# Ledger of designs, part 115: designed miniproteins, single chains, continued (3)

Each design is a single chain, and the fold is of that chain. pLDDT is the mean over its residues in the fold that is shown.

## One batch from the design tools (miniprotein)

Design m11990
Fold by ESMFold2-Fast:
Structure m11990 (fold): chain A 77 residues (1-77)
Amino acid sequence: SKIDELKKKVEDLAKKALEISKDPNLQKEIQDLLNDLNNAVDELVKKGDYDLAIEALEQGIKIFEKLIELIKKLQAE
């Protein structure tokens, strides 16, 4: 399903953010953000709010993409 495809994309981006980050505190925040997003999406799916679940996942993709670029910039110093 589209939700499963988007969940996979979010998970892959979060994994990349975790792999490039060497700060344990940042790794915890990344994992917490992924868990919070997945929990929110699962609740929306249970409620039948599929459009909101898709929007939440698409926003999650944008957030993790921005985070990856920020980590790269911070580590380039």
Scores: mean pLDDT 85

Design m11991
Fold by ESMFold2-Fast:
Formats: C-alpha cells, sequence, structure tokens
Structure m11991 (fold): chain A 104 residues (1-104)
C-alpha cells in the first residue's frame, strides 16, 4: 500500500488533481478497478485536451493499449510524449493501468 500511495500521490501532483480527486482515484483503485480506469482515462483525456495538439491523441491511444498489454516501457515513453510528463510519472501511470487491468 505504501508503494501504491506514493504512485497515486506522484500522479495526482503531476496532473494537478484536487485532494478530493486524488482520494476518489485511490478509493477506486482499491475497490473498483474498472471505475479507476474510467476515472484515470477521463483525467488524462482532460490534460490531453488542454494541451491542444491533435497528433498527441493517437499517441495517447497507443500508450493506453501498450499499458493494457503490459508493455510498460513503451507505454511510459508514449505517455511522456503525449502528455508532456516526466518519465517517473508516466511509468507510475502505466503500471497503475496495467495492475488495474489485471484486477478488472
Amino acid sequence: EEELDAAIDKVAEALGLTPEQREELRHAYRTDPARFLELLSRILSDKLAQDGDPRKGGLFGEAIRAAYEGKLDEATRLLQEALNLPEEVARAIAKLIYDAVKRA
């Protein structure tokens, strides 16, 4: 749980999430992996829309698919490029997606 808490806190800080959004995401990860994936996808899609680059939509889709398939290094690289995130944050997102998919 300590590693999970650190990963969610790192992602929440990088994405500028409110304390309420962070706790909703943490709760969903523990209790409803499908809801977690829905919430995270919405948050990431909102960030993608704010950045305004239509080419990054395709990269984002590829990143999510790679994470679902357990291709964490590829997912990390694609998330960094699509969302302008540091490697450590992108890797945390990829791993959280993959772990949630295995439990969904």
Scores: mean pLDDT 81

Design m11992
Fold by ESMFold2-Fast:
Structure m11992 (fold): chain A 58 residues (1-58)
Amino acid sequence: MSAEEISALGRRAVALLEAGQPLPADLRAQIEALTGRPVSDDMTPEELERLLVEGYLR
């Protein structure tokens, strides 16, 4: 995955959580594969942004 694809995936995931929608299982699995960390359905947008920044968006 390119940095642009990772950024786009992260933006979509954060937008869903900000809208109060759960992450689709496929999207969650992709983020877990990219970051190497578990992602829960109860994760806040802020927690997900921190995970992505620490993993790939530093």
Scores: mean pLDDT 72

Design m11993
Fold by ESMFold2-Fast:
Structure m11993 (fold): chain A 86 residues (1-86)
Amino acid sequence: MEEKKYTEEVKKKAEELVEKAREYADKMVESPPEEQSKYADEYMAKIAELDELAKEAEKKSPEAGKVAEERREEAIKYGKEAADKL
């Protein structure tokens, strides 16, 4: 597989995971306390998937790993900003 094609595939997958993480973070903030833990768990699962993607991508391509890690940092920042509203 060509380096550029692999990096683009990783970027697309990471962006999809970021969108899902943001969606769950928003649902956590909008939910009553009894449902917040459910959406927090879903959000953390997407962050864990981004971490795994970044580690796997880094093993094959430092460039692809960097792209995935930057998306993971973006999702974590969004989640922290959402949690600050609780």
Scores: mean pLDDT 83

Design m11994
Fold by ESMFold2-Fast:
Formats: sequence, structure tokens, C-alpha cells
Structure m11994 (fold): chain A 68 residues (1-68)
Amino acid sequence: TYTVPEVDLTPEGIARQLLIAAEQNKDDAETLQNLVDAALRYGLLSPEEAAAIKTADDLIELLQRRLE
């Protein structure tokens, strides 16, 4: 599973790190699933939102909304 580095554990920092990882790994379905699971684990999205994510772009859009 994806683990956020200890350097930035604020909600904004976690969201930013997951967003960067999603943008860099758009073609990796396994990485996408791990990033969705991490975002759910860190409380950045609900189980309902996690179930709606089908592509890396869906995850990126949700994470960008958390950084507003």
C-alpha cells in the first residue's frame, strides 16, 4: 500500500503528495488503487467517493478539491 512520507503529515500535505503520485502514475491501475486506499485511510475522501473513482483523473479531481 502507498504510505505518505513522514515529512508532511498535514491533510493538505498528504493530499498534495497523493495528487503528485496519481499524476505521475496515471497508467498504473495497481498504483491508482493503492492511492485511493491511502486517501480513504487518511480521511481525504469517503468510502462513497472512493467507490466512484475509476481513473487517475477522478482521484486527481477529488484531491484538487481538498486543496481548495
Scores: mean pLDDT 76

Design m11995
Fold by ESMFold2-Fast:
Structure m11995 (fold): chain A 81 residues (1-81)
Amino acid sequence: MKTVVLITGLSKEEAERLAKELEEKGYNATIVESDEYHVIITGLTEEEARKLADELRKRGYKAEIVKLSDIKLPGEDPPAP
């Protein structure tokens, strides 16, 4: 099964630096710009995702592990009225 790691709360500089470090280690890292910068790492095993998330959390990053078990897109919740 494929697992992804999502890192949020990044500046542009932090996102670019982190993505390059991860790419050099052989990870598929993508920078996403929305209200803030995010880095999404795909193509991971669950073990690799947990190790990476733990390392990033120790560095002060907000890292989350997402399983690709549903084909639903994240963010389907309607805004509070």
Scores: mean pLDDT 71

Design m11996
Fold by ESMFold2-Fast:
Structure m11996 (fold): chain A 98 residues (1-98)
Amino acid sequence: MKEAAKKLAEALRNMDWDSVQEYFRKFTENLSSEEKEKIAELLTLSILNVPEEKVEDMAKRVAEAIEESLKYEDEKEMIEAIIENLEKLAKEAEKLGE
């Protein structure tokens, strides 16, 4: 999980969307369906639904949030931290679309 999360963050920083899809799948493969859907929704809201000129900035901030969450040794705490940080970024992204 942590290795897939690191590679997901790296792919997000590079805006390599094919690698983002691959490593998101690997990162979430052992998560509940509810957690997978929540993270996918938050990633979409934080990156894909922002104005094009803000996509790079938001992708980098999402990558930083994932990387910061890697400090947790417990996988559940790491996932909870990712969700919390992505919820904050999704709310900020919504304001950018206004």
Scores: mean pLDDT 80

Design m11997
Fold by ESMFold2-Fast:
Structure m11997 (fold): chain A 75 residues (1-75)
Amino acid sequence: SAAREAALRAVDEHVEAAGEALRAGDVEAAVRHLEEAGRVAEAYVAATLSGEERERALAALRAHVERLVAAIRAA
């Protein structure tokens, strides 16, 4: 639970920073913050899950971050 809460806080901090960068018109800074949020989430998944479940969760997470980055760059 504590590890999950710490990971969520770190993800939230990076997502907030991405939002601030977007408001400032800095698309590349926003992308970097989202990629960092993705790395924090990947580390938590890698530490928590194993086997096929871990691989499926990591693949889904990476695909989600990729779609968010593409959407931001397309806007």
Scores: mean pLDDT 86

Design m11998
Fold by ESMFold2-Fast:
Structure m11998 (fold): chain A 89 residues (1-89)
Amino acid sequence: SAAEEKKKLEEDEERVYELYEGIRKNIKTDPEKFLEQLKKLAELLAERGLSSTEEDAEKMAEQLQKGDKEKIQEKLEKELEEFKEAKKL
């Protein structure tokens, strides 16, 4: 039903926001958990036809290995804003 589809969409949106918050917290404190959450976010966004892919997660992982945590954080904040704008459409 339309109500069931709406509920599932709202649950998926909540999960995306939780993953973004987790990524922001873990980027400086837990690199392994950060990468795991980043991959889960990329998979969830790809399932919804959004721009993030497994390839984007791999590129972010490479940047993390190079110690470029600030660039990864800026990219994640930009993707979160893009997700919020897409939700309004």
Scores: mean pLDDT 62

Design m11999
Fold by ESMFold2-Fast:
Structure m11999 (fold): chain A 81 residues (1-81)
Amino acid sequence: RAALEELARELAREEAAALAKLPPEVAEALLREAAAYYEAKGHPALAAAYRRAADAAAAGDVEALERALLEARLAELDARL
């Protein structure tokens, strides 16, 4: 688990950096779409994390975006799909 959590942190940093290169409204729209997808699939923790990521992207807060994306990846590790 600890090694997977480190990998999740690294991936969240890379994803946040990539999204930060997009216009904030585009990054927000993509993250809102991801949240809606996971909500429809019955994964409320993932959906909540992606909604927080969308809010952070809209605000241009890269640190908050990284934290929310990490929450999403950790929720994926805990979920059975």
Scores: mean pLDDT 81

Design m12000
Fold by ESMFold2-Fast:
Structure m12000 (fold): chain A 62 residues (1-62)
Amino acid sequence: DDFEEFRKLAESLLAEPLSDEEAERLYTLAMQLYPDFFKRSLEEQRRFLRQLLELAGRRLRE
């Protein structure tokens, strides 16, 4: 499931996990902004997610 893979990747970058509502909203937004997200390299996916999570006011892992 693309949503589950997205959530796992996003949470791997975060200090704290996402709520179900936050995960769904971020996934929807990511697919709208970057519809080819899963066709990109893992490094590009991580870069995009870091930017998206920062804009959402989330704390990233060091």
Scores: mean pLDDT 81

